# Ledger of designs, part 100: designed miniproteins, single chains, continued (3)

Each design is a single chain, and the fold is of that chain. pLDDT is the mean over its residues in the fold that is shown.

## One batch from the design tools (miniprotein)

Design m11697
Fold by ESMFold2-Fast:
Structure m11697 (fold): chain A 75 residues (1-75)
Amino acid sequence: SDELEERIRELTKEAQDSIKAGDFGRANKLIKEAEELIKQIPDPELAKRLRQEMQLSTSDAATEAARAEREKLLA
């Protein structure tokens, strides 16, 4: 379970980096891979927490990327 948890977090990090780089295609693939690994977690509370962490992290990255582009256009 620790290996799955760590790999899910690594995929989430790579998805965040992909979103910030504007590569939404890669980000979507990484998110889907993380979702498949989350399905393999036997603890439903842990699975829910990891999914929540992924959703919040990718949402925050998208907001940050949008802000950076807006500031760039106004500079």
Scores: mean pLDDT 81

Design m11698
Fold by ESMFold2-Fast:
Formats: structure tokens, sequence, C-alpha cells
Structure m11698 (fold): chain A 58 residues (1-58)
């Protein structure tokens, strides 16, 4: 889907290649779209959340 592709691209641009992180970001973005957020905002929010989570886990 376009949403999944956008999430994967945004994560790749940030150097995030962890399969679990990518899967989580896609799941989060889909969740945000399902509750009514625009796709572009959903991608930004999901990517930001996963990036922040990775920073705190490392």
Amino acid sequence: SELEEAVRRALAERGITDPEAIEEAIRLAEGFVNVGFPEELAVRMAVGMVETDLEFRK
C-alpha cells in the first residue's frame, strides 16, 4: 500500500533498517489512519514514535 511504502521510505531516510521497528511503524501508521488522521500525518507520527522508542531502548 502507499501508506506502507511511505513509512518504509521515511524510516530508510533515517537509517532505520530494523525489521521489528519497520513493522511497528507500519502498524502504528495504519492505526492512526483508522482513527481519522491524514496519511501524511500518520506516517510522520508513527516514524517519530518508533525513532524515539529506539533512542530510549538503546
Scores: mean pLDDT 82

Design m11699
Fold by ESMFold2-Fast:
Structure m11699 (fold): chain A 64 residues (1-64)
Amino acid sequence: MERETRVLQALVEQENEAPGRGLSLRELSERTGLSQSTVSRELRRLEARGLAQRLPDGRYVLAP
């Protein structure tokens, strides 16, 4: 899905810029131009597929 691809691309770009740091829901919303609720929904799908992981601090990274 287009929105899922945008969220995934933002996580990839962040991994290249600052490995392991991740992005918050707010930062992902800002980077993708999607609402926080849309980003949250797409992140749940990416986590279910093993492509994204939530860190203890609430940020999201590409899954290992």
Scores: mean pLDDT 81

Design m11700
Fold by ESMFold2-Fast:
Structure m11700 (fold): chain A 95 residues (1-95)
Amino acid sequence: MQVIGQAQTIIDGQPYLISAIYDADSRRLYLYLQRPGQAPQLIGSINIDSGRIVLNPQYRGRVQLSIQRLSDRDYQASLHFLPSGQIVNIRLSLP
């Protein structure tokens, strides 16, 4: 598995790292959120071909995920944080 995108964001005044990890065999993108002082937590996964999302239940109602195909290799994943309405976009290039 490869990290193919990262974004740093601020939520409630705290810095967070979002990492996008790609699994070529399943064609799934895994999105992780790392909080200060905690291990990375899985937010959810997206199948890049179908756009089907499996969200970790603990983020239900807190985060919405989406993916947009830009080209054959280039994608944009978006994380919409609720209820704040903050959106974080991550540009992704497949290997």
Scores: mean pLDDT 81

Design m11701
Fold by ESMFold2-Fast:
Structure m11701 (fold): chain A 65 residues (1-65)
Amino acid sequence: MEEEAKKLLEEAEKLGARVALLDTAAAQRIGEILRKAKEALEEGNYEEAIKLAKEAVRMAQEALK
């Protein structure tokens, strides 16, 4: 669970960095979701961290189309 959350956060951060080169507003929104995901991870809520990280990945992939 923790490893899955960390892996998804890393993927979302990499995709978010690419989005930031194209659309800073979209990157800002993705960054806000990633911040919440990191807070959930810090609280030990790995399920919520995974859900939020997956949403960030989805948004980043959508922005890169």
Scores: mean pLDDT 82

Design m11702
Fold by ESMFold2-Fast:
Structure m11702 (fold): chain A 81 residues (1-81)
Amino acid sequence: MSDEELLRELLEIVGRVAERAPMSPRIFELAVNLALALENGDLEEAKKYARELVEEVNANPDRVPEEDRERIEELVKKMEE
């Protein structure tokens, strides 16, 4: 998959999590910034926001289901190959 496809899948997962439970303001901010960077074609900025999103998700593991956390981590790792 392309980095853009990986980033879009990450945003989809974050959107599903938001529908099931209130997201932290920081996670929401990072998701918005990631989406904006991706729409502007700034993949380096998008990757930075994706890494920060993983860090925030890991800091709040009780807010995000384990399956979704594992998938987010997998997507970010694939972007760094």
Scores: mean pLDDT 75

Design m11703
Fold by ESMFold2-Fast:
Structure m11703 (fold): chain A 104 residues (1-104)
Amino acid sequence: VDELIEKAREAFKKGDYDTAIKLAEEAVKRDPNNADAYILLGEIYLKRGDYEKAVEAFKKAVEIDPNNADAYMLLAEAYHRLGKEEEAKQAIEKAKQVDPSKIS
């Protein structure tokens, strides 16, 4: 699973979003409880402008790992891109509760 995530990150860095999505999807199929794979999938969708899919992926990530402040911040960014300011604000507050250093 870690091999798939690393290959997906490499494809993402190269701008090969289709390959990155395929590899990240394979990672979540092999381990549906892998929060890192959902975070990566959400980041790729966010970069592509697929904000609704990004929200779904980040929601799965925080459901699996509720202590991941970075995932809440990414969820907030995806909500903000959709114009869902109240949901974005709630996600930021959860990130702060998990990691107070996320206060802006």
Scores: mean pLDDT 83

Design m11704
Fold by ESMFold2-Fast:
Structure m11704 (fold): chain A 63 residues (1-63)
Amino acid sequence: ELEERIRRVEEEFRRKVREIGKKMSEALTGDPEKASETNRELEKELREASRERQEEVERLRRE
């Protein structure tokens, strides 16, 4: 069960990374001025997702 819960956290993180990557690619084909702002917001989302993943995995491993 613990391994399965960790696997689900990892799968959710990978899905978020793919979605963020797709949004970054889409922003690059638009307005360059707005693409810069969007890219910074997406990088922040990526960092938040990475931190959430690390905290959740650590929490599960302590149990």
Scores: mean pLDDT 78

Design m11705
Fold by ESMFold2-Fast:
Structure m11705 (fold): chain A 80 residues (1-80)
Amino acid sequence: ELKIETKVEYDEAADKIVKTIKVGNYEIRLEITEDSVKITIKKPDGSVETFEIPVTSAGDIERAIKLANEKLKELIEKEK
């Protein structure tokens, strides 16, 4: 049974949304700003992968969120 924990935080000073998703021993952090989305994936072995996607439209934010979700699925499926 996988426990999924989600935390959303808004930093008004930086106009930044931080979404953290924990699934088992994996942690995905999304930092969403007007100009970019930074995705950080922390794996159970302690390794960290970071991706940054420039945002020129609202559609870029949606694509970045979709990419983060697909990466999470791939990591979970690979561990099975």
Scores: mean pLDDT 73

Design m11706
Fold by ESMFold2-Fast:
Structure m11706 (fold): chain A 76 residues (1-76)
Amino acid sequence: MEEEARRAAEAARRASAQLSEEEVERIREEQVRAAEEISPELARLTREALEAARAGDLEAATRAILEAAERYLALQ
């Protein structure tokens, strides 16, 4: 789980480096909106993970991804 979350954070950071600011914002809005359909807490965590990855804070991004995964599993 943690290693997968870390890889996801690293992938998001690499994607942010390859994309324009407009594309990064569009993807962020789409993913946050998708999470909002599930719960507001997941939307907040998704936003935190994407912002942290964009800023290069892979530890914060990984933590937010893990918390989002735990919240999602608790809903099942």
Scores: mean pLDDT 73

Design m11707
Fold by ESMFold2-Fast:
Structure m11707 (fold): chain A 57 residues (1-57)
Amino acid sequence: AQELIERTARQMREMGLSDEVVEEVAKRMEEAAERSRGAPPEVQREAMLEAASLPVE
């Protein structure tokens, strides 16, 4: 879970996105991981990626 968030954040920073946008995406992914706690890793990963796809300000 944490590894996926860190990887996504690093990729977004390499693409030139602002730290604020990266932090917002990471926060949403962390919340999705908490909501899917106890689910199989595949389901948790899908929930986190779905959260990362939501619009950020």
Scores: mean pLDDT 72

Design m11708
Fold by ESMFold2-Fast:
Parts: C-alpha cells; sequence; structure tokens
Structure m11708 (fold): chain A 100 residues (1-100)
C-alpha cells in the first residue's frame, strides 16, 4: 500500500540522516555501522516487516537526535558518543527482530 511505502521511505530517510550526522561528526566507523543497519532495515522492509523496521528506527531516534543537537552546538565528542549509542540501540533492535 502507499502507506506502507511511506513508512519504509521514512525509516530509510531517517537512517540516511543518521549516517550524514556521523559523517559530519567525523565518526567514519559509526557511519559504516549505520550503513550496515540501513541495509538490514531495507531487507526488513522488503520482507514486509515494517513494524520491525520501525522498532529499529525508534530505538536509534533519541540518540541520533541528541547527536544532531550536540553537533549543532559544536560538541563533536558528545555527538560521536550519542551516535555510538544510536548504532548499539539499532543493532540490539535488529537482533531482537531476527530472534522473533
Amino acid sequence: SSADAARGTAALLFLVGGITTAELAGDEETAERLREILKEVRELIDQGRLDAADAVVDAAAPHVGAAGRALLAGDREAAREHLRRAAEAAEAALAAARAA
């Protein structure tokens, strides 16, 4: 459905934003982790597992938001810390989705 397509697109665009934030923070390792997460979220969407994809994004969202705010404030160290937590939260949500 168009609603399902919109949900999938929103999840992917959010993760692209997270990757861009990591690149701007100079955290290439976390940017690569987020690209791997993006690939796995695309697979969940392709499988019709939209609730699982949303759970991964929801787990990362507060941390990516905090990273963006820290970066805008000029605090690259805080941004990198929040980005690492975003990747860890997303990876935990992916592991839970795969176990279900």
Scores: mean pLDDT 90

Design m11709
Fold by ESMFold2-Fast:
Structure m11709 (fold): chain A 70 residues (1-70)
Amino acid sequence: MEEELKKEIEKVKKDIEAFRDSLRAYVRQRRPGASPEELAREDAAIDAFGDTLEELQIKWVKEEYEKKKK
């Protein structure tokens, strides 16, 4: 695997994890009285969204890197 592509993919993963952490904190700030069940449902939605965004970003990074090689 090309070193630059590997570093870019790792950066995407770190950025998405930071985004998930930020959203979880935002939800708790906006809903300080939310039940553990409600927070768990929102965390699950954030995780699913983050997973989808990560997959799309990694796919895009790979496609753009391939275009630059050509």
Scores: mean pLDDT 80

Design m11710
Fold by ESMFold2-Fast:
Structure m11710 (fold): chain A 79 residues (1-79)
Amino acid sequence: MSEEELEAQTLLALADMYLGLAKVAESRGDKETAIELYKKAIELYRQAAELARQSGNTDLVAQAEERIKEAEKKLKELK
């Protein structure tokens, strides 16, 4: 595993944690917290996708892109 691949996996896992926290905040009606957590998740997923591209891990890129799409859809719904 390259440094880029390891970092991409770490950022993806961290982004998944923020995505989970955003969904919990949304379910509680905490719209402002949910928005901030979804934004943070998207930022981390974008960083993970870039590192995954550098490492040539197309599966990891696809996973990050799908998560970004999910989080962006949620942000549109919360605006």
Scores: mean pLDDT 86

Design m11711
Fold by ESMFold2-Fast:
Structure m11711 (fold): chain A 61 residues (1-61)
Amino acid sequence: MSPREQRAVEMALEILRENGALTDEDLRRIARESGLSPSTVRRAFERAVEEEGERALAALE
């Protein structure tokens, strides 16, 4: 995973913790800040969750 993708995943996890949910608008904002597409951010996040065991992802989207 690239450094940009890793940073995007970390931002997504922070939003999920603060708001209890990760919305489509949140993904778009993360994508803009990291210089990625929203689909790339979503894929990186899904991949990280798959490895960690999804505990924090119960709220999802």
Scores: mean pLDDT 72

Design m11712
Fold by ESMFold2-Fast:
Structure m11712 (fold): chain A 67 residues (1-67)
Amino acid sequence: SVEEHIAAAIEAYNAGDWYEAGLHFYRAAQLRPDDEVLRQLAIDAFRLAIEKGQNPEEAEKLIEELR
């Protein structure tokens, strides 16, 4: 569910797994496409992943798909 993906994203984020957090927010945003907050959370998590060197090429591609 959307709520399960949000919970998993928060857990991943708190663990420093920013790319995984971005993926969970991305999946939540795909299930609820009118939710601009979920889309922005995915983008922010992927940007942090890029900054920290976690799957930067994949994260950048997924940000482009969300814009």
Scores: mean pLDDT 87

Design m11713
Fold by ESMFold2-Fast:
Structure m11713 (fold): chain A 88 residues (1-88)
Amino acid sequence: APVEIVKALAKEAIELVKSGAKKPAEVTVYLLTKAKEQGLDVELDDNAKEALAKLDAEQSALVVREFLKRYNVDEDTVNALVEALKAV
């Protein structure tokens, strides 16, 4: 189900942010790109990727929250990723 795919990607994104492997904007682009590759209906062209890559941590957290909420990801997972993005 789409929710299981997005939840798994969110957990991976939390580890990438907490380890310092990716900055908030980079994790946001990664999450959306991987979701699209997994067959989810995500409109992500080169212009959208460039715009997302310029977001600060708070803006990245807002985009991620709305994306996870759209796919009915549980609030605990949403809050864990949003807090990880804002902590850097």
Scores: mean pLDDT 85

Design m11714
Fold by ESMFold2-Fast:
Structure m11714 (fold): chain A 94 residues (1-94)
Amino acid sequence: MKAREAERLAEEAREAAREGKGDEAARLALEAGNLAAEAAAAGEDGEEAGRAARLAAEAARLAARAGAEGPLAAAAGVAAAGGGAEAAIAGGEL
């Protein structure tokens, strides 16, 4: 499921951020956020997609703190926010 792939990428992004690899972490967080949005749009479980989007958002914040390029960190944050919104719609939280 795309939601589980998004969670895996978000955890990899958190690990990259912990190692000081800000740009790598931001790229992984961006991919995770986009996959979470795709999972929600494809009708996967809204709670799983929402969890993946939240992890992607956390990873994006950690990437920024690790020194990721501003535009790349911002793109990762936007992707995670979009994933969260889609998940909320799909899960009936709105």
Scores: mean pLDDT 75

Design m11715
Fold by ESMFold2-Fast:
Structure m11715 (fold): chain A 83 residues (1-83)
Amino acid sequence: EAEELVEKGKEYEKEGKYKEAGEEYEKAGEIYEKEGKYEKAAEAYEKAGEAYVKAGDLEKAREAYLKATEAFIKYYKDTLLKL
């Protein structure tokens, strides 16, 4: 499901529909987070932020980048805890 949302986001980006692309990437990030796939969640949220910047929605872009940062922190904590 999350992979399908990422592909849909890429399709919207190719069409110049950056707001819709951001929304699909954000949904993918939320699913990856729930699955504990924090690296993929961070990547999806980063793509959402980039799409929202291109759409001119700087508030949504900021929120998406913050979620990406939080997901990366969770990814690194999970990786370090297993060392």
Scores: mean pLDDT 84

Design m11716
Fold by ESMFold2-Fast:
Structure m11716 (fold): chain A 80 residues (1-80)
Amino acid sequence: MKELEEIRELLTKGIKALQDGDYEKAIEYFEKAAEKAKEAGFDDVAKFLQKAKEAVEKGDLIKATSYSFAALAEIVELEL
C-alpha cells in the first residue's frame, strides 16, 4: 500500500511543520495528503486532513493537532 505510506509521510511532515510554527508548510502538506487520500478512496483520512488544514487556516492549533492525529490513527487502522 504505497499510497498509505505516501499519505503518512505527507501527514508527518505536516505535523512537524505545525510543531515548528511553519503554518504555511503545514497547510501545504495537509492539503497534499488530503488530495492523495481522496484519490485513493480513503475518505475518512481525507476528511480529517481537510479539517486539520482548515483548523490551521483559522488559527485553531489544538483542533489542527487533534484532527491530524485522528488522520494518523485512521491510517494505522488501514495498515492492519
Scores: mean pLDDT 86

Design m11717
Fold by ESMFold2-Fast:
Structure m11717 (fold): chain A 60 residues (1-60)
Amino acid sequence: SLEERLERSEEVAREAEARGDWFMAAVAYHELGEGYREMGDEEKAEEAFRRSRELLGRVP
């Protein structure tokens, strides 16, 4: 389900950020953004996409 997919992506994002794995964290936030967009939560989608872009800027 969408809820299960969002929960999984959120967990991956938290774990990746804790490890400093900015690429995986960015991918997870992008997936969160897509999921929120599917649910019609445009505000949360934009926040997730913005966070994804910020994290990509940290990748060498």
Scores: mean pLDDT 85

Design m11718
Fold by ESMFold2-Fast:
Structure m11718 (fold): chain A 81 residues (1-81)
Amino acid sequence: SAAAEAAKLLAEGEKLKAEGDKLEAEGEALEKKAEELKKTKGISPEEYNKLMTEGGGKKAEGEYLKAKGDELEAKAKALLA
């Protein structure tokens, strides 16, 4: 049924958004680590760039998953219209 399909899409969308939030938090933690190392001991530009690139990559992946989750939730809503 449309209701069963919508429920499945909504559940999948919520899971993707939760995973996206987790990845964004992990990326933010890496960026904060880079900034703290810069403040406390000094960090090489190479090490700083590595942490910032890894953090930025995780944040971008998280944003992508959240956008996909929103798309699935929108499809679920359309099926119930």
Scores: mean pLDDT 88

Design m11719
Fold by ESMFold2-Fast:
Structure m11719 (fold): chain A 82 residues (1-82)
Amino acid sequence: DEEIERLKKEIEEDPNNAEAYTRLGGLLLRQKKYEEAIEYAEKAIELDPNNWQAYYVLSETYKAMGKEEEAKKYEQKASELA
């Protein structure tokens, strides 16, 4: 996927780009690559703890995996920050 390759290049050039990690997590979620989506979203939160979009990606990913407790936790956090 061209967009995923572009975002990975952005991360190589700026490893502190929380937005690029968040966007990559969302794209991986859409491809049903749940473990990778979680890793990138968690990295985005590590870089920017106020990034509600990254918490939203985690919530949606855990929901897709059937992990309802984790999904609710991150959904609440995303709502608090938005």
Scores: mean pLDDT 85

Design m11720
Fold by ESMFold2-Fast:
Structure m11720 (fold): chain A 60 residues (1-60)
Amino acid sequence: MSDREKGEEAEKKAKEAYEKGDIKTALEYYGQAVRYYNRAGDTRKAMEVILEAAKIQEEA
């Protein structure tokens, strides 16, 4: 699995945790997704995930 695919998997797990109301787990997985997207060179996707995590943290 590539770093981009690992980022996509972490982002999916973050969204699943958020839907279950587990905000802390969601933020942890969003953090992992950012790290994987940065390793893959996908800075735009990493920034999108950072903004989503920030919105969730503000609402929590």
Scores: mean pLDDT 82

Design m11721
Fold by ESMFold2-Fast:
Structure m11721 (fold): chain A 58 residues (1-58)
Amino acid sequence: EELFYRAAKLAGNYYKDDVEKLKEAAQNMADAHPESGPVFEKAAEETIKEIEERRKKA
Protein backbone atom coordinates (compact mmCIF):
# COMPACT_ATOMS: atom_id res chain seq x y z
CA GLU A 1 0.00 0.00 0.00
CA GLU A 2 2.71 2.49 0.91
CA LEU A 3 4.67 1.55 -2.19
CA PHE A 4 1.60 2.15 -4.33
CA TYR A 5 1.14 5.55 -2.79
CA ARG A 6 4.73 6.48 -3.48
CA ALA A 7 4.48 5.34 -7.08
CA ALA A 8 1.36 7.44 -7.58
CA LYS A 9 3.04 10.44 -5.98
CA LEU A 10 6.05 10.20 -8.25
CA ALA A 11 3.84 9.89 -11.31
CA GLY A 12 1.95 12.99 -10.26
CA ASN A 13 5.16 14.97 -10.00
CA TYR A 14 6.33 13.84 -13.41
CA TYR A 15 3.14 13.51 -15.44
CA LYS A 16 -0.29 14.73 -14.40
CA ASP A 17 -2.50 12.54 -16.55
CA ASP A 18 -0.16 9.59 -16.05
CA VAL A 19 -0.96 9.67 -12.34
CA GLU A 20 -4.45 8.31 -12.95
CA LYS A 21 -3.20 5.53 -15.18
CA LEU A 22 -0.43 4.59 -12.80
CA LYS A 23 -2.86 4.44 -9.91
CA GLU A 24 -5.27 2.23 -11.81
CA ALA A 25 -2.59 -0.16 -13.00
CA ALA A 26 -1.01 -0.35 -9.57
CA GLN A 27 -4.34 -0.92 -7.84
CA ASN A 28 -5.22 -3.67 -10.29
CA MET A 29 -2.01 -5.50 -9.52
CA ALA A 30 -2.43 -5.13 -5.79
CA ASP A 31 -6.01 -6.39 -5.95
CA ALA A 32 -4.89 -9.44 -7.90
CA HIS A 33 -2.29 -10.38 -5.28
CA PRO A 34 -3.22 -8.89 -1.90
CA GLU A 35 -1.16 -11.52 -0.09
CA SER A 36 1.95 -10.93 -2.16
CA GLY A 37 3.60 -7.88 -0.72
CA PRO A 38 6.85 -8.34 -2.69
CA VAL A 39 4.91 -8.39 -5.96
CA PHE A 40 3.44 -5.07 -4.91
CA GLU A 41 6.89 -3.57 -4.47
CA LYS A 42 8.14 -4.81 -7.82
CA ALA A 43 5.12 -3.49 -9.69
CA ALA A 44 5.42 -0.07 -8.10
CA GLU A 45 9.14 0.20 -8.76
CA GLU A 46 8.84 -0.89 -12.37
CA THR A 47 5.97 1.50 -12.98
CA ILE A 48 7.91 4.40 -11.52
CA LYS A 49 10.86 3.54 -13.75
CA GLU A 50 8.65 3.57 -16.81
CA ILE A 51 7.31 7.01 -15.98
CA GLU A 52 10.81 8.34 -15.42
CA GLU A 53 11.93 6.95 -18.76
CA ARG A 54 8.97 8.55 -20.49
CA ARG A 55 9.76 11.91 -18.99
CA LYS A 56 13.34 11.64 -20.21
CA LYS A 57 12.17 10.87 -23.71
CA ALA A 58 9.54 13.56 -23.69
Scores: mean pLDDT 57

Design m11723
Fold by ESMFold2-Fast:
Structure m11723 (fold): chain A 100 residues (1-100)
Amino acid sequence: SLYDRLLEEIERLLARLEEARAQKASKQELVALFREGLERLERLIEEYDAPERLRARVEAMRAVLDMLEADPSVSTQELYDAAVSLLEGLRAEIEELRAA
């Protein structure tokens, strides 16, 4: 149930980011959506005592987001692409854990 819930939350976040990008959301708006989604994932990981590797991964994703937010040379598209890539990586790791 934990992994299914995390995967559902990742898919919801990906859909929200895609919709925001389609609506021409700013870099700041995409950062806010991604940060909100990561906070929701962190809460689920804490609530269900998920494997430490998942907590570490979400923390690393947050650190990358902070770096991308702070860099004025990073475009809205580059931030969007990075966010999608990070979420796809997290999804793949959760699917591996679910299969084990």
Scores: mean pLDDT 88

Design m11724
Fold by ESMFold2-Fast:
Structure m11724 (fold): chain A 81 residues (1-81)
Amino acid sequence: GEKEAQEALEKAREYIDLAEKYLKEGNYEKAAEYAKKALRYALEALRLGGDAAVATGLAIRAIGLRIDAALGAGDWSLADA
């Protein structure tokens, strides 16, 4: 329902903020893990019929944060985990 989709979008935003925080701290493993969680919630919001443009934007941002974490760590497995 709409409430579940909204809650998923809120969780995606929360985890993006955490991923960005850990990326700035040089904690690439935590940055990748929170970006992965953000992607899961963004995709769940899409599945639940949430705002497709917003959810897609959050998913793209989460993927970008995982790539940044992998590049920072020199470990591509962080992008694929």
Scores: mean pLDDT 85

Design m11725
Fold by ESMFold2-Fast:
Structure m11725 (fold): chain A 61 residues (1-61)
Amino acid sequence: SKEEIDYEVELALLTMQAALAKRSGDKEKAAEIYRQMADLVEGRDPELAEKYRKEAEELEK
């Protein structure tokens, strides 16, 4: 469905942006993107959302 395609595209874009931020050493931006990813997947995959929140917390240390 269009909703699934939109979801997958948004998740892929956020994943790429997080990777770029990590590569450039922008930990604050990477953490923000991981929180956005957690929010996006929350209703579909709560375990994955929790994993992304933990990644954001680790980056903010």
Scores: mean pLDDT 86

Design m11726
Fold by ESMFold2-Fast:
Structure m11726 (fold): chain A 75 residues (1-75)
Amino acid sequence: MEEVIELLEEALELIERGDPRAVEAAEEAAEKAEEEGDEETARLARRAAELAREGDYDMAAFTLAMTISLLKREL
């Protein structure tokens, strides 16, 4: 759980900088979430990666920030 949050926060930071590595970081967060059995977080992280790949960094950032907020509330 905490490791997934760290990966999502890293992806969000990259998106905020307009760094193309954000796509890979979001995909890594999705893979880790799937390994931990969190299919919903994995789906949201993959959606953020797709948005970033399309250049929609605002929606990608919003999606990741929302996902991080929800996970932190569950802890």
Scores: mean pLDDT 82

Design m11727
Fold by ESMFold2-Fast:
Structure m11727 (fold): chain A 59 residues (1-59)
Amino acid sequence: SLEAAKEKLAAELREAGKKLGVPEEVLDRLIQELLDTEGSVETLLEKAAEIAKRLKEIA
């Protein structure tokens, strides 16, 4: 389901961000952006990839 996909992607991005040393407040904002994303699984995956790139740029 989309809900299960969101939960899994949010958890993975949070773990990645913590390992990269991204501040929790910044990480929470980016994860919330993913959770607020509506549409297809494809749209959700595109948003997750964008956030993953931003996490690396912040670190």
Scores: mean pLDDT 81

Design m11728
Fold by ESMFold2-Fast:
Structure m11728 (fold): chain A 78 residues (1-78)
Amino acid sequence: MEKQIELDTLIALAEIYAYLLKKGVEKGDSPEVIERTKAKMEEILKQIKELSKQLPPEVAARANKDIEDLKKDIEKAL
């Protein structure tokens, strides 16, 4: 259960950072600020992937889909 809570928390954080990244691009934040937000989100996505390997396949599949959706959102924003 603890790992599931950690996974859900990381996914929520990744979604928040993805939102902040898109908002920053729209507002014209400096490239340095955008790159820092992107880097933090990439670290969270990496943690989600590693943690998902320790969870049931069904949960891992959901987490990987969420990661892919977030990556696509970033690519569209940049």
Scores: mean pLDDT 79

Design m11729
Fold by ESMFold2-Fast:
Order: structure tokens, then C-alpha cells, then sequence
Structure m11729 (fold): chain A 83 residues (1-83)
């Protein structure tokens, strides 16, 4: 898994997590896994997730009802702020 943090403003960042799908994942499962990963990485940095994460699969926005295939690259991005 790759993790990137970009400063947007003092105390505010864009957090990006990227991983390879270990199996075929329905959209809802991928959304849940993304949120869990973003929360874990934010909490360990003294940050909290703000708003809804955005997901891309192989560089394209995740579509409603999409099944992500094993080996696809999932990128989840969310704004985070200092607690």
C-alpha cells in the first residue's frame, strides 16, 4: 500500500492511499475498505477524515455497481485535518 499526504492549508491535507485489489470487490466493499484504510492512516498521523472519500480504479472514477477485479489498482483520496 502507498500513502501520500499533501498540505492544502495549515492543519489541512489531502490523504491518498493506493493498493492492489486482493480479490474481486463489489463497489460497496471497496468503499468500506477505502474508508477503513483512510481512517487508520489519518489517526496514526493525528488527523481526522473530513467528508466523503473519492475512489478511482486504474485511474478512472469508481462507477456505481462496478466490480473491481483482482489486481486492479484502487486509489482513495480524502481531505484530512488536525484533531
Amino acid sequence: MRVELEELAPGRYRLTVTWTAPRDLPEGVAQTAAMMRLIAEAVERGLRVVGKPELTVNGKPLKEGQIIKKGDEITATAEVEEV
Scores: mean pLDDT 87

Design m11730
Fold by ESMFold2-Fast:
Structure m11730 (fold): chain A 50 residues (1-50)
Amino acid sequence: MANNLDELIEIAKNDPSVKEVVLEMPPGGTGIRDGSRIYNATGKKVVIKY
């Protein structure tokens, strides 16, 4: 399934004005795993919020 996480990674990776990625964590979701994936793909700071 397509999800917006790949789009967010692509935007963060290609846009030098993006200094930090904010990921809203669902109550029982995989926010930490998704955050790690973003960081590994982009090298940018990831902040997880719920």
Scores: mean pLDDT 69

Design m11731
Fold by ESMFold2-Fast:
Structure m11731 (fold): chain A 68 residues (1-68)
Amino acid sequence: MTAKEYYNLGMEAEIAGDWDKAIEYYLKALKLDPKFKVAATNLFMIGIYRKDGKLAGYAAESLFDVEL
């Protein structure tokens, strides 16, 4: 699967209210493409709402990657 495919699965999980599945799929998207910013944004927001600092931190690393 591609990062975009995992992102789409994460969105479906969010619509279903399954936060654990959404987190899993967004993490898989970022593992395939660490610069996949839309997945990182969604993970960051979920991490904030869940008070999961490790998840928010992992997502923030992808969001705040420095442009060359």
Scores: mean pLDDT 74

Design m11732
Fold by ESMFold2-Fast:
Structure m11732 (fold): chain A 58 residues (1-58)
Amino acid sequence: MYIVKAIEDYTAKKPDELTIKKGDILEVLEVVDENYVLVKSLKTGKEGLVPKSFLQPV
């Protein structure tokens, strides 16, 4: 399991993206490309794409 932390708030702009808040803990399910990862929120259980620049490894 690869865990990351949101370093900034991000609001989903497309139906496949996930809205996250700074400090949220997320599991990386897949690295989709150089800019986006598919993550699962450990708080809500929801999945979606988030820009890699909004996340840091823990």
Scores: mean pLDDT 83

Design m11733
Fold by ESMFold2-Fast:
Structure m11733 (fold): chain A 57 residues (1-57)
Amino acid sequence: GAARAELAEKLLSEEQKKVAQEVADKLRKIGDGIQKGLDLLREGASREEADRAASYK
């Protein structure tokens, strides 16, 4: 195991870990919206409908 990886995690303050988690949550939600839009396009929905679904989720 890489002891240096555990040290890097400890050197990241709890504040930095919280910020990283918040950013990851936001990126995941954006990705989910885009995926729903793509799925609608595959089903034959209009591009405008897919864009709305991606925006409103």
Scores: mean pLDDT 68

Design m11734
Fold by ESMFold2-Fast:
Structure m11734 (fold): chain A 59 residues (1-59)
Amino acid sequence: GTVEQLVKALKHPDQNVRQAAAVALGKIGQDAVEPLKKALKDEDENVRTVAKIALAEIG
């Protein structure tokens, strides 16, 4: 679904795409929280950073 596609976009090579995906996940809110918590454990620091931003937007 949309959340799964946005989580995949967090690994995109373009920083603008990663930021847009993080913002969209933040706007989705509660349904994005669990996938974003998993992304915080990702091996890629860039993925972890945008996941932190998205979780901060949700609260």
Scores: mean pLDDT 81

